# Designed miniproteins, single chains, continued (2), part 92

Each design is a single chain, and the fold is of that chain. pLDDT is the mean over its residues in the fold that is shown.

## One batch from the design tools (miniprotein)

Design m7202
Fold by ESMFold2-Fast:
Structure m7202 (fold): chain A 90 residues (1-90)
Amino acid sequence: MEEEVKEVLEEAIEVLRKALEAGKSVEDAMAEAVNHADILLNEKKMPTEATQKVLQAMLEAIQVVNEGRKAGLSGKEMVELAIKKIREII
């Protein structure tokens, strides 16, 4: 269960990085990462506890991005803060 949560979150981080590398906005990159995590949770039929942990990590990452935007951070800086927050769960 912990390994599966880690796998979903690391794949979401990879999607986030690749989207930013492809020149997508922070909003589009975050949306793709969240969508990918949701797809993996459904495909793996993960238990409610694991799903809640992944969703909480993604929610906290979104909050950090929103705070960074208000503080005038660059898209790259906002994404790196989001990745750092997600990795706190791993």
Scores: mean pLDDT 81

Design m7203
Fold by ESMFold2-Fast:
Structure m7203 (fold): chain A 110 residues (1-110)
Amino acid sequence: DEEFEKELLRKALEKLGLPESYLDKSIEELRDQLIENQAKAALTGDEEAAKKAEALLTFLRVRSALKLAKEKGLSKEDAEEIVEEVVENKLSASEVKKLVEEKYKEQLEK
C-alpha cells in the first residue's frame, strides 16, 4: 500500500524535522546529503550539520526498515511500530534488522 508507506514516511520526516519534499528524493540523493553534512560536521564542528546528518541517517534507516518489512510481508501495524521505534529510539542498522526479524518470526508462529 503505497499511500500507507508514504504516510509513515511523512510522519517520520515531521518527527525528525526534515522537509516533506524529502519523500520525493531518491535514496542516493539522501545519502549524498548525509555524506555532505557528516563531512561538514567533522571538518568544521558545525552542530547544525551534525544534527541534519543524524536526522538523515535515521530517515534512511526508516526507508531501509520499511523495504525489509515489505519484503518479509509484515502487517501495516508491525511496519508502523517499526518506524516509530526507529525514529523515537534512534535504532542502529543492526537493531533495525533485529526488530524486523523478530516481527517476522512472530508472524511465522501464527
Scores: mean pLDDT 85

Design m7204
Fold by ESMFold2-Fast:
Structure m7204 (fold): chain A 94 residues (1-94)
Amino acid sequence: MATLTVKDLVAETEDAPIKVEVTGVEPSQRVVVEAKNLKTGAIGAGPARHVEGTVEIHMPPLQDGDVVEVTMRVYDASGKLVQELKGTMTVILK
């Protein structure tokens, strides 16, 4: 079963990428990761691919105190959605 780990983003710049950790994806599965800024509605997303480890998502500029929801969707070899995971992070600019 795939796992999504979402931590608060601590960054020095508003252009810092969103970073999440993805583990436990089966070799035949593909993952789509989407990030949404809950205050602005801005979205960043990557293409469907097999991935494990750190995933970076680029978004429009982030502000201190923004809340970003990350949604991970896992598809099987037939393209069927088999898992949906969500996490939220708070943006902290230093």
Scores: mean pLDDT 82

Design m7205
Fold by ESMFold2-Fast:
Structure m7205 (fold): chain A 71 residues (1-71)
Amino acid sequence: VELSDEQARAVGRAARAGEDAAVRYGIATGDSEAAQKLGHEATRAGAAEAGVPVRDEADLRAVGAAVSRVS
């Protein structure tokens, strides 16, 4: 999966917001597995909003790599 820099930045903003929310959820509940799942769901949702198909874990990792490229 290849993203434009604009798509990667949009996904990065969504992922960061989701990670911040997941961290707060983990602190409040003590449920690190649920917190990690929330972070992953935020990244997938951000990619979908940017028009990037995420079908499997390899696609999710590629999106994460692209986000890191523009951060």
Scores: mean pLDDT 69

Design m7206
Fold by ESMFold2-Fast:
Structure m7206 (fold): chain A 93 residues (1-93)
Amino acid sequence: GMEEGEEAAGAGAGVYAEGRRKGDAAREAGGAVGAIGGGISAALGAGAGMEGMGLAGQSAVRAAKEAAEKGLDEEEAYRAGREGAREGALRGR
């Protein structure tokens, strides 16, 4: 459901932050894809259409990038990714 998508978006955000911290472009890219996919999944769980799925994915990856730019740790990046996915999914309803 929506919570599983939020968890996946958070996990992707954490991986993104770790990739940026370590200079691992593949891990950073994988984290970004995970955050987008998690956001889409959250939107689907919330009953959102295609536009809502796009908004949730964009919101999740934006939160991941902002957390990484601020130098937040993996737990804080995870929370940011979850919140971004949730916000986008609910806005897309």
Scores: mean pLDDT 81

Design m7207
Fold by ESMFold2-Fast:
Structure m7207 (fold): chain A 68 residues (1-68)
Amino acid sequence: DDKEKVLKYLRDVKKASDVELELAEKALNGEEVPPWAYLMVAFTALELGLKKTAAKGLEGYIKESLKE
């Protein structure tokens, strides 16, 4: 599961906080989160070679940034 891979990498490699992991999970589910949470997911997915998940993260970043 691509979502599980992103969350595990954030936790184990990036040492993300519980709050960051919660926001990353919401972003991966397409839920409303701050724009930076979508960027965190997008760049992590890119590091893992998960191009479709990275593209979705970038789309979410643009969408939420336009709301601000």
Scores: mean pLDDT 82

Design m7208
Fold by ESMFold2-Fast:
Structure m7208 (fold): chain A 102 residues (1-102)
Amino acid sequence: KKKKEEERKKNLIEIQKYVQEAIDFYDSVKKELDDLYKKSSPENQKLIEETRKKIDELVQKYDDEVLRAMILGDAERAKKIVEEFKSQLEKLLNETKKKIDS
């Protein structure tokens, strides 16, 4: 039982590292969208607002999934959740940039 507690503690530390990577990436994406918004026409600002709504939906899903990974002490699951979240954020940012440039 004590060995499982030590493993869980190590897994929670690893999960916290992955969550911090997700936060840092999210902050970078949000900053880039904010910079784009300030330079955009009203029609392009609407596109950025729609991207922000999609990001908010991703954050809600991410929060639920990462909380479950923390409860389970599953660092590998947390890593996959963080990688998927970062990938989806990057995709939304790049698709938004492409629409603005068109």
Scores: mean pLDDT 84

Design m7209
Fold by ESMFold2-Fast:
Structure m7209 (fold): chain A 59 residues (1-59)
Amino acid sequence: SELEQRVLRALAAAEGRPLSVAELARRVGASPAAVRAALRRLEAKGAVVRVGPGRYAMA
């Protein structure tokens, strides 16, 4: 989806730095709930990894 692509671009721009759901929501212009749903799908696909509570990075 477009939101999944935006989340991946934001994580790539962070150059390996983990981003919180709140930071991702701000960067991609979406609600925290929508970002959490996109991250869940991306984690299931192996594209992102949860590195701590509410923090994600590119896999």
Scores: mean pLDDT 83

Design m7210
Fold by ESMFold2-Fast:
Structure m7210 (fold): chain A 74 residues (1-74)
Amino acid sequence: AEALRRQAEELRRRAAELRALAARMQAVIDESVKVSPEYSEQIRAGGQAFIARLRAEADALDREGARLEAEAAA
């Protein structure tokens, strides 16, 4: 039970780190678009795909963490 809870905490921590990275990347993209608006489409295209992948991975880690926490409570 305790090992599963520690594993769930680790997964949630990693999910939070990925979401923080996604937020930082979004801020960099938003600022880059302001500096070079003529390249806004190219800047967003590359960055948004990466951000979407980070958020999807974070969501997967949160779901797995919730599953492990439920098992630990059983």
Scores: mean pLDDT 84

Design m7211
Fold by ESMFold2-Fast:
Structure m7211 (fold): chain A 89 residues (1-89)
Amino acid sequence: EVDVLDLLPEADRARLEALDRELEKLADETPLDEEKQNKAMAEKYAEAAKIFERAGLARTAAILRAIAEGYKNKDYAEGSARVKALVAA
């Protein structure tokens, strides 16, 4: 098993680490504005998906895009089902 972060350029690794911290912080905070928080989550997952796609990790990128769409459209159930389908494939 290879650490995916070791396969990325330093700048992309640093950005993914920053995105992961930002996502964890958003998930831990009680939302004052749920719609604003959902938009922020969607944007961060979409950015992470682009980084993984550039690295050739198409499945991981697809999973992250599905999560981003779930947050953007406020359809967490559809997003979760899509993630399950991609993981099972």
Scores: mean pLDDT 70

Design m7212
Fold by ESMFold2-Fast:
Structure m7212 (fold): chain A 74 residues (1-74)
Amino acid sequence: SAEEERREREIEAAVEMVRQLALGLLASGKFSDEQIRAAAETMVADLARRFKYSPEDAARLRARVDEVVDELLA
């Protein structure tokens, strides 16, 4: 549906925000992999709360962010 497509776009925009945060932290060379993951998790929780994500949509965001962060830290 159009609503599902809109939510998917919102989730992907949130993923990109977290990806940019993780890239900035990684590029600084000052943070461990664990600290970068913790920062990403904190941002996911904040975005889900701020935009009132359902538990299912919050889980989707977390899974997508975990995938992106794993790729960046590989």
Scores: mean pLDDT 87

Design m7213
Fold by ESMFold2-Fast:
Structure m7213 (fold): chain A 81 residues (1-81)
Amino acid sequence: MNIEIGDELEKKGEELRKQGDYAYTVNHDLRKAAVLYELAADLYYQAAYAYISAGDFKKGQELYKKADELRKKAQELRDQA
């Protein structure tokens, strides 16, 4: 149950991260990219919690790290916009 929720949340986070990458690299839309990266980070934090709750601490830690990196990137883009 928790792993299945984690998988769905991770997948949604990855799709939003890809949309953020597209907004940043192709459209040069820093504000949109920042919003998408923040939403992706929130989903990765939720996925990390789901995996940790299911006992997959390694996967949970990896997703927390990815979420922190995306949140930092979103903040940097907001500072530039």
Scores: mean pLDDT 84

Design m7214
Fold by ESMFold2-Fast:
Structure m7214 (fold): chain A 67 residues (1-67)
Amino acid sequence: MDKVKDMLKDVAKKLSPKDQKIVQGQIDSAIKSGTPSAYVSTAGGAGHYNPSVKDDADKAKQMAKGI
């Protein structure tokens, strides 16, 4: 969980200031709500990400590279 959250925050830093806050808010909300999936939308694309699933950690890495 922490690794993926940290990685997505790192990706958010590369985005516009508005997108940074939106992405961080979505991630934090998903984690706190116990929702394993978060809808992440950025200038580079949008998709679902699940921090609780190990396979989805790999997809999060691909999303980071796609941005």
Scores: mean pLDDT 53

Design m7215
Fold by ESMFold2-Fast:
Formats: C-alpha cells, structure tokens, sequence
Structure m7215 (fold): chain A 74 residues (1-74)
C-alpha cells in the first residue's frame, strides 16, 4: 500500500526534522536518507530501530519507535 509507506516515510522525516532542531544533525541526515530509500514499511521500521540503537539510544525506545511506524503502516 503506497499510502501506508508514505505515512511511514513522512513520520521518519518528521523525526529527522526534530533531531535537526535538537542539534543532532548527523543522525537527522541518516533518518532523511532512510526516509528517501526505496524500502517497504517493515524495512523502514527495522532500519529506523537499527539507526537509533547505533546512535546510542536505549533499545526499548528504538523498539517503541519501530512499533509506532508499523502501526502507521496498518
């Protein structure tokens, strides 16, 4: 579903904009790149979780973000 994928992409872009506003420019650029990638909603959610963990965020927070993205894809 193209509309579901676009909702997930938009959510990732909104997070990237928020991170940039918090001075996390490098992490924001990685999330913008992810949102522009040609991945499925599930792949986008998995990669977003991976990026958060790699950046040092708690695993539970990264998992919660993934679950929220998957909920948007339904």
Amino acid sequence: DEKATERVRLSIRLLALHLKSQGQDELAEKFFELADSNLSPEELADRAKELMIEAGYPEKLAEAFKLNLLALAK
Scores: mean pLDDT 84

Design m7216
Fold by ESMFold2-Fast:
Structure m7216 (fold): chain A 82 residues (1-82)
Amino acid sequence: SSRQQQIQQIDQAMSYLQQALQSTDPQTMIDLFDQARDVSPPSLRDFLEMAGTEMRRLTDVDRMQQILFTTLSLLQMEKERL
């Protein structure tokens, strides 16, 4: 994929994760995380699948938000490396 396409995919994924951070419903947070994974570049999917597995085992919104913040930070760093 082109650099510009990967940036667009990361931006879309980050948008879904930011929406998840505004939710207080675990199911909605997980659904939005899964949408972020699905739109992400293939090179980042293994990382997002691991984080998504952690999200799906949780019901504590505060803990889920910590994973979302960490994932957003890592996506931003990957975008900056492109």
Scores: mean pLDDT 88

Design m7217
Fold by ESMFold2-Fast:
Structure m7217 (fold): chain A 78 residues (1-78)
Amino acid sequence: SDQEAQALLARAQAELDRVVAEAQRRPRDDAILHVLLMAAAIMSEVWVTLSQRGERERARELVDRLRQLVRQRVAELS
């Protein structure tokens, strides 16, 4: 449902923000790499969760939104 998808997106965004905050304690290049690796895991979990429910179009939409957020956070670390 839209409510469940929005809740999943909110949880993924909160986890990404936590990863970014923790990464800021590292040298910049290590911080960027850590964020990229952890973001890939978060996006994969969102994709698998929605794909298993047959909601592949919604999975794509949420992963695209998360990808845009990751790009923004990486730019802020650069």
Scores: mean pLDDT 84

Design m7218
Fold by ESMFold2-Fast:
Structure m7218 (fold): chain A 81 residues (1-81)
Amino acid sequence: SSSIEELKKKAEEENKEALEKIRKYLEQGKEEEAKKVKDEQLKKFEELIELGKKVSEKLAEEFEKLKKKFEEEAEKIEKEV
């Protein structure tokens, strides 16, 4: 169970870092840089979801949920700045 929990924790940490970078770039008017960070993080989620599907349906669903949370938080940042 530890390996799945480690992957989820790492994904959550990477989410937090990506969201912080997006906010900083948008506050500086660097919309293209913010978009690149968002796009790269979304690509990582697509890779994690595909990896998850090979392990279990539940794991894939958990990564899909985490991706949705990232997209919602990024959209909130975009609307706040």
Scores: mean pLDDT 82

Design m7219
Fold by ESMFold2-Fast:
Structure m7219 (fold): chain A 81 residues (1-81)
Amino acid sequence: MKVKARVRAEVGDPNAETLGVELTVEVDGHSARASATVKRTDKDVLEATFKHPLTGQEVTARVEIKDGKATPVEQEVEVEL
């Protein structure tokens, strides 16, 4: 079945060339955390792809880089259970 999952990514050091990204995924009251790293590019939005901890499905989280700050973007993604 398809369920909406809320995805939130947080970045530790927004000025690093390699960003540590922490992903929190919530589905129907269950929560799980995953971590990944993404290399900074010349783009204002970076995408990090994770394996969903509960389903094994690939989930992409976005982080916006502006004025030397990395702002996590909260997203809603459909996942197959």
Scores: mean pLDDT 64

Design m7220
Fold by ESMFold2-Fast:
Structure m7220 (fold): chain A 56 residues (1-56)
Amino acid sequence: SAELRELGKQAAARRDEPVSAEARAAAEEFLRSHGLDPARWPELVAELAHLLELQA
């Protein structure tokens, strides 16, 4: 919980930074796997991509 909270803060702090194409593609696929269209939630794609980069 504390670790996830910290990762979430770091991802949010980096929301205005560019993300790698690989992280973005992974975030888009994650959203599609949950029934979400990534084109409709570009900010969520960016936040998730940052979170994935922080975990790598």
Scores: mean pLDDT 72

Design m7221
Fold by ESMFold2-Fast:
Parts: sequence; C-alpha cells; structure tokens
Structure m7221 (fold): chain A 100 residues (1-100)
Amino acid sequence: MEEEKRKKELEKKLLIEQTRSLLAMIKSIEKLALKRAKSEEERKEIEEEAEKLRKLALEEALEEAEKKGFEDLAKLLREMIEKKLKVDEIIKKLDEILKK
C-alpha cells in the first residue's frame, strides 16, 4: 500500500520534470530562431508559434495531472495557463513543487 503512494509521488515528479524540460527546450529553440529572423514579421511568427507550443505543453501536463489526481499541480498549471506566465516563472514554480 505504501508502494502505491511512492509510485504516485514518482509519477508526479516525472510529470513536472518532463514539463520543465519541454518548456526549457521550447525557449531554447525560440531564442535560436529569433537570432536568425530577418524581419519583424518573421520574429512575430516565431513568437506566436513558441507561445502555441508552450500552451499545448501546459495543457497536456494539466490533462495528465487531472487524470492522476495531482490536484495541487493541476491547480498551479491552470493558473499558469490563465495568467500567461513567462517560461522562466513557470519553470521556477515547477521547481518549487519538486522541492517538496
């Protein structure tokens, strides 16, 4: 029975780490693409696509958190999506949950 509790705690930590890594990767790709952008229109398209990918990553993490019953993580993910937080702030909040 304690084994199920450990498994759920590990699954929660894995979901947070996967989400954190994906968001960091999206940010890195966006920065590289922006350095190569030749026009303001191209920069805007890159920023809009990066925002879509970030939103999708957060929504996928939220769906998984809700399915697994991680209510604290699900609440935080909903707030992050609603407030359109910057990637650095999102990563910081995810790191704070991992520390507990």
Scores: mean pLDDT 79

Design m7222
Fold by ESMFold2-Fast:
Structure m7222 (fold): chain A 120 residues (1-120)
Amino acid sequence: MVEELKKKFGEFLKSIKDRLEELYREFNATIPADPKKFGIPLEVAVALFLTLRYLEEVEGIKNPSLQTVIDTLVELGFDEKDARFAAFLLLNPFGNTEKISFEDFKKAVEEVAKKFGVEL
């Protein structure tokens, strides 16, 4: 049920409040490109990354397929086209580019959390 998934994801978002610096380093290792430079909403790229962590840490799925990640993002209420384009970044087709700042990452995490009724 979509409501149960959104609730579980919201609880996951509450659990990461003290891990933002760790997750920022992992984000830049996973998506070594500034999504904004490729027309990808930063909030969607961060949500994709957080969905990967959610699937691994909460659901026990260590290596989810790109389709599983896209489908989960869509069920969480993100736009399918944005989710598919953000998933393209996981393939690192552009190589290593300029990384986002911690402040931009933190703000994007806070915006994602607000969509699920969570304040960080």
Scores: mean pLDDT 79

Design m7223
Fold by ESMFold2-Fast:
Structure m7223 (fold): chain A 64 residues (1-64)
Amino acid sequence: MSPEQQVFLAAGTAAIDNMDTASDQQVRQAAIDAGLKKGKELGLSDQQAIDQAQRAFDAVRRNM
């Protein structure tokens, strides 16, 4: 699995974990925070991590 795919999964998991109890804005922030943390571990730039986290949030949002 690519580093980008790992960030996407981490962000998506955070979004799913928060979607029932948090506002849309809070869910998005949780996804970004999880993506940035995973991206840093994998040596991705903040922008690359944010881009993957935003894609993961959008995917979860479409199924809310």
Scores: mean pLDDT 82

Design m7224
Fold by ESMFold2-Fast:
Structure m7224 (fold): chain A 114 residues (1-114)
Amino acid sequence: MELNKELVEAAYNGDVEKVKELLEKGADPTAVVEFKGHKVTALNMAALNPDYEKSLEIIDLIVEELKKRNESIREFLERKVGISGSTATVLELAKDHGAHKKVIDYLEELLKKY
């Protein structure tokens, strides 16, 4: 299995330690992968996790990895991906799919900061 797909699966499962391991192994946090019939990133799946504390920790890991790679956090947050037959940013996905308020608030703060 490709590292990038494993990263998306780990983010979906809220597996913080596996996310750390995969990022250290060189998994690309910006990769769009086919997962459960959708084209998504690890950030999209992290934001939709029902455990908001794990969502926040995984989002932080992804943001810190983007910083280390000198990648634009704003451009990535504003990236639209295909889920459920539509295209949406991570914030739009979080709102549309009923993500925890603390996750939505944090994504809004990231957009203000970057």
Scores: mean pLDDT 81

Design m7225
Fold by ESMFold2-Fast:
Structure m7225 (fold): chain A 83 residues (1-83)
Amino acid sequence: ALEEAIEHLKKALEYAKKGDIDKAIEAIEEAIKAVGEAGEGKLAAELGEKLVEIKLHSGDLEKVKKIIEEAIKKVEEAKKEKE
């Protein structure tokens, strides 16, 4: 369910705030899996692109946090549009 993806992304944001980028990446990968299992292939691909961007900017904590926040908003919007 998209709710599980939102939970994983919020955990990723918490890890990023603590500077644990490796754990943030793991949580985002779990969110992508949850989105894919919900049948949202396009959203899963968009989150995959965000994950690549995070890996490229792993030294920029503020940018990583912003990318995760954008990912959370995208999944929340997708969930609302289906309700």
Scores: mean pLDDT 83

Design m7226
Fold by ESMFold2-Fast:
Structure m7226 (fold): chain A 88 residues (1-88)
Amino acid sequence: SGEAALEALLAAGVKEEDLLQALYDYAVQKGDDKVANFLKLLLEQMKLPSAEAGAALQAEGTKWFKESTDADIAEFAKKIQEGAAALA
């Protein structure tokens, strides 16, 4: 499942911010403007001092991730892992 893939990446020591950045880069590369814009908003909100606003947008992003198809989640998880490795 996508939740298991996300948990595995986090357990491997990939930071949540790095996961979101890698997913954003992948969405940009695919030309998925809707997903890219949504992830950009999440990344920008995580930098704000408002923990409440950041948590709300992060919850929306997590919901989108969980509602994606297993195939899409697996592909995104793979690209997140590749992007995180490139950032290390």
Scores: mean pLDDT 60

Design m7227
Fold by ESMFold2-Fast:
Order: sequence, then C-alpha cells, then structure tokens
Structure m7227 (fold): chain A 65 residues (1-65)
Amino acid sequence: SEALARDLLVREGGLSEAEADRVIAIYRANRDASDEELVRLIVEELGLSEERARGAVEAMRALVT
C-alpha cells in the first residue's frame, strides 16, 4: 500500500513525507524502469544524492518482495 511505502521510505530511507510521496509518484509512473534509471530520475527531480536515491529505491523494492 502507499501508506506502507511512505512509512518505509521515511523510516528506513531517511526521507521526509513530501520526498517519500514524490518517490512513490516517480515509481508509479516508471514501474518498468531499472533501479539505476529510478535513481537517476529521483536525483534529477528531487535533488537527492545518489546514495539517498538508492536507499529510496531499495526501500520500495523491499515492499514488493
């Protein structure tokens, strides 16, 4: 669920709720994208470091497993 994804991104990803919502929106628009492509999109649109963007992608992927 989006609420669970938001909680995971905030608690484990170290993101704000606003940043988490934007990451979820990027992921939903780009569901078939690779992890590297998602990291690039997050860096470009949110201005996060690559390290923080990778953490966000890992948190989202963990939710689907």
Scores: mean pLDDT 78

Design m7228
Fold by ESMFold2-Fast:
Structure m7228 (fold): chain A 75 residues (1-75)
Amino acid sequence: MEELKEKLKELYERLQKAIDAGVEFTEDELNALKEYFIKLVKELNLPNADEYIQKFKEAKSLEELVEILREVIEE
């Protein structure tokens, strides 16, 4: 669990830097990122996993995905 949380934190920091740099993701890249985050949340066995999965599915931007990822890391 700890190793997986550390990977999520590193990913969060990299994505936040991309947002700060004004990098835009394609729809395909955004969808791939959503699937990856949903998989990681399922593997973490968090008590609120279903809530986070739903939030990732409904997210429309990289900024929304990164904010949800931050919430997952802080659990």
Scores: mean pLDDT 78

Design m7229
Fold by ESMFold2-Fast:
Parts: C-alpha cells; structure tokens; sequence
Structure m7229 (fold): chain A 116 residues (1-116)
C-alpha cells in the first residue's frame, strides 16, 4: 500500500468534503515513495515555508520534511482550502505519525495511535 493510499483511507476519506479531487491526490502520491518525498522537499522552498507556518518543519527531521512535502501536494491538489488552521495542524501530526510512529506530534496527544 502506498503512502497516499494509507493517508487517504485513515485520515482524508472521513475529512475531505464531497466533490474534492481526492482521487487525483491519491494517484499522485502512488507514484512517489517516501525517499523521493525527502529528496523533493530539499529542493522546494514553498514546502519549507508551509511547514514552518504550521510549526511542523525541522531541517534536521526527515519525517517533518516529508510532512511538509505531503502538505504541499495537498495544497497543489486544492485540498487545503477545506481545512481550518486547527484541522490542518492535526492533519500534519497525523501524516507525521503515519511516516514515523515514534515522532512527537505538536497538536495531537503523545499517546495518539493510528485510528481504529
């Protein structure tokens, strides 16, 4: 299962408003591996800015770099406009925990586990 499929099924499918192009986002992420996201974040300043604004970017954290890259993909897909700032930060933590279950979330409780 790809990163996009995991994020969609566990976090985005219940949150995304009807009619949003979630299928295009999942398809885009299906072609990208986690390693490719880490390389991509190193080259894309917009993803760094987004991650810093959300308080989830750390230049020394590969997982937070991947979170910023995934959030930029959501922005490019037009999904970010449907989230409040609080929901957006929760989504960032959910993505972080999906990529690195040992990471410390900023908004979600430290004992937060994958959804049932």
Amino acid sequence: MTVGEKLFEKYLADIIEPGVKAEDLVKGLDDVKLGDLLDYIGAKEEAKKLGKELGVYDENSPAQKAVAALLQLLKDAGLLDVYSEEEFKELADMILLTLDPSATPRVLPQDYQLPK
Scores: mean pLDDT 52

Design m7230
Fold by ESMFold2-Fast:
Structure m7230 (fold): chain A 67 residues (1-67)
Amino acid sequence: SLEEKYEELMEKVGDYVRESGDEELFEKLASLTREATPENIFELLEKIAELIPDEELQKKLKELIEL
């Protein structure tokens, strides 16, 4: 389901941000995820993809948006 894929992908994004040690990135991600609703999820996923400088995670986020 979309919810399961979202949770799995957000866990990986969270791991990436924690490993980066970038507090600003962590706060920005937390803000975006707090604003997540069923109506705006695709817009927020696109913004998260632009925020994360990891090609594999960006690709997975874009695939989830295109689903």
Scores: mean pLDDT 73

Design m7231
Fold by ESMFold2-Fast:
Structure m7231 (fold): chain A 87 residues (1-87)
Amino acid sequence: DREKKMGEAVAQQVIDTIEELKKAGKSPEEVIDEAMSLLTPEAREIVRKLVAGEISPEEAAEQLAKILNVSLETAKRLVDTILEVAK
């Protein structure tokens, strides 16, 4: 499915961007802002709620998997990567 492949590529690009910016010594705020710029408005809202502690990591992964049309495994990796920076 082309849409699923596109979603997986976007999610991986967000993860890769976070890792690259962390290696470059960017602040957590800069890393999260740049990562969110790669996401749709709907996905950004889920990330915002996750970082604010308004939803659980499990709920965020389920919602992101649905919105981005990616596997739950990919969505969990994205959530874990974002939370690692937000600490």
Scores: mean pLDDT 81

Design m7232
Fold by ESMFold2-Fast:
Structure m7232 (fold): chain A 57 residues (1-57)
Amino acid sequence: PEVAFSDAQRADRAQLLKLVNDLQKAGASNLETAEVGRIFATQGLDAAKAKAEEIKK
């Protein structure tokens, strides 16, 4: 597949991976981490961060 990402998009992906790792360390399920990924893909990084905070509660 083509990888045509700006530096900002690469940084956003790195932040998503960090969020997923932090959620997994906090005991989040695969379903919860998948939901964060879906929100990132459809609504962007800020929405994914908000969902990650919601899951951590």
Scores: mean pLDDT 75

Design m7233
Fold by ESMFold2-Fast:
Structure m7233 (fold): chain A 65 residues (1-65)
Amino acid sequence: MNAEQVLKSLIDNMKKNPSIAQQYLDMILSAVKKKPELGDVAKELIKTLGDKKKTFLKRLDDALK
């Protein structure tokens, strides 16, 4: 399984269990920090979480600077 598939699994878990979404966000940020090319994919996947998750997009954007 490649890193992109791992990111998709983390996002799916965030959708299934919103109460622990912040823990999964930290895992996503760690993965993107090691492979910045995954940032765009992670950003698109986080957008599917809806407006309540806009802060996650901001944290991801900050990590990609």
Scores: mean pLDDT 70

Design m7234
Fold by ESMFold2-Fast:
Structure m7234 (fold): chain A 92 residues (1-92)
Amino acid sequence: LLDQGNQYFSQGRYDQAISYYQQALDQQPSSRIYTNLGIAYFSLGRYDDSISYFQQSLDLDPSYRGSWLLLSQAYRLLGRDDLAQRYLQLAR
């Protein structure tokens, strides 16, 4: 499921990727799957949904550093440079 989602994502088929990631999440929630959902929504320009999924990833595992970096990028695109810089520091 996760690998299939990643395959569709690499093809730019974000809706299919989201479907497989959602199925993977229903099997067993993980910070990686929440992060992949966030990235897929980010790629669709759905930044608020993307931020929500990155927050879910960090709520499950705050040590998942990829989600901090991606939150930084999402906030930067929303013009929130203050939050983008803060989350970039936390990504370490």
Scores: mean pLDDT 80

Design m7235
Fold by ESMFold2-Fast:
Structure m7235 (fold): chain A 62 residues (1-62)
Amino acid sequence: SEEEERLKEFEKILPELIKEWKERAEKGIKAHPEKKKEIQEALDKKIKEMEELLKELKKKAE
């Protein structure tokens, strides 16, 4: 099904996206140490939102 294909693509790309986001966050923190908490909270929120999206896609693909 189309939902199963979307799930497989998302599972494949998500680890690479998370790695990219973490690398960008680390660069941001090094450039602006005073924003460390803000940058880390934004990263954590984004990862959580993507993990929730993955769960919803898994429910629909079932």
Scores: mean pLDDT 81

Design m7236
Fold by ESMFold2-Fast:
Structure m7236 (fold): chain A 80 residues (1-80)
Amino acid sequence: SVEDILEEVRRIVEDVERRLSRGELTLDEAIEALNRISRLEHEALELGASKEVNREIVIEEARITTIVMLLLLKQREAEA
């Protein structure tokens, strides 16, 4: 259901943020989380999710995208 998809998106985001705060999140893990949320967004759209639900998923996807971008920047700066 759309509600189950939204719950799964929230769990993914909470896990990513928890790992990030502990310095345990890898770039690959962040990219995998982003890909999972993108797939869930597509599934929600196919199920006819409301504008409000789609907005929440897009906001969470943007949050993880920002984390991926910051980790990519950090990796490029750590040339060794």
Scores: mean pLDDT 85

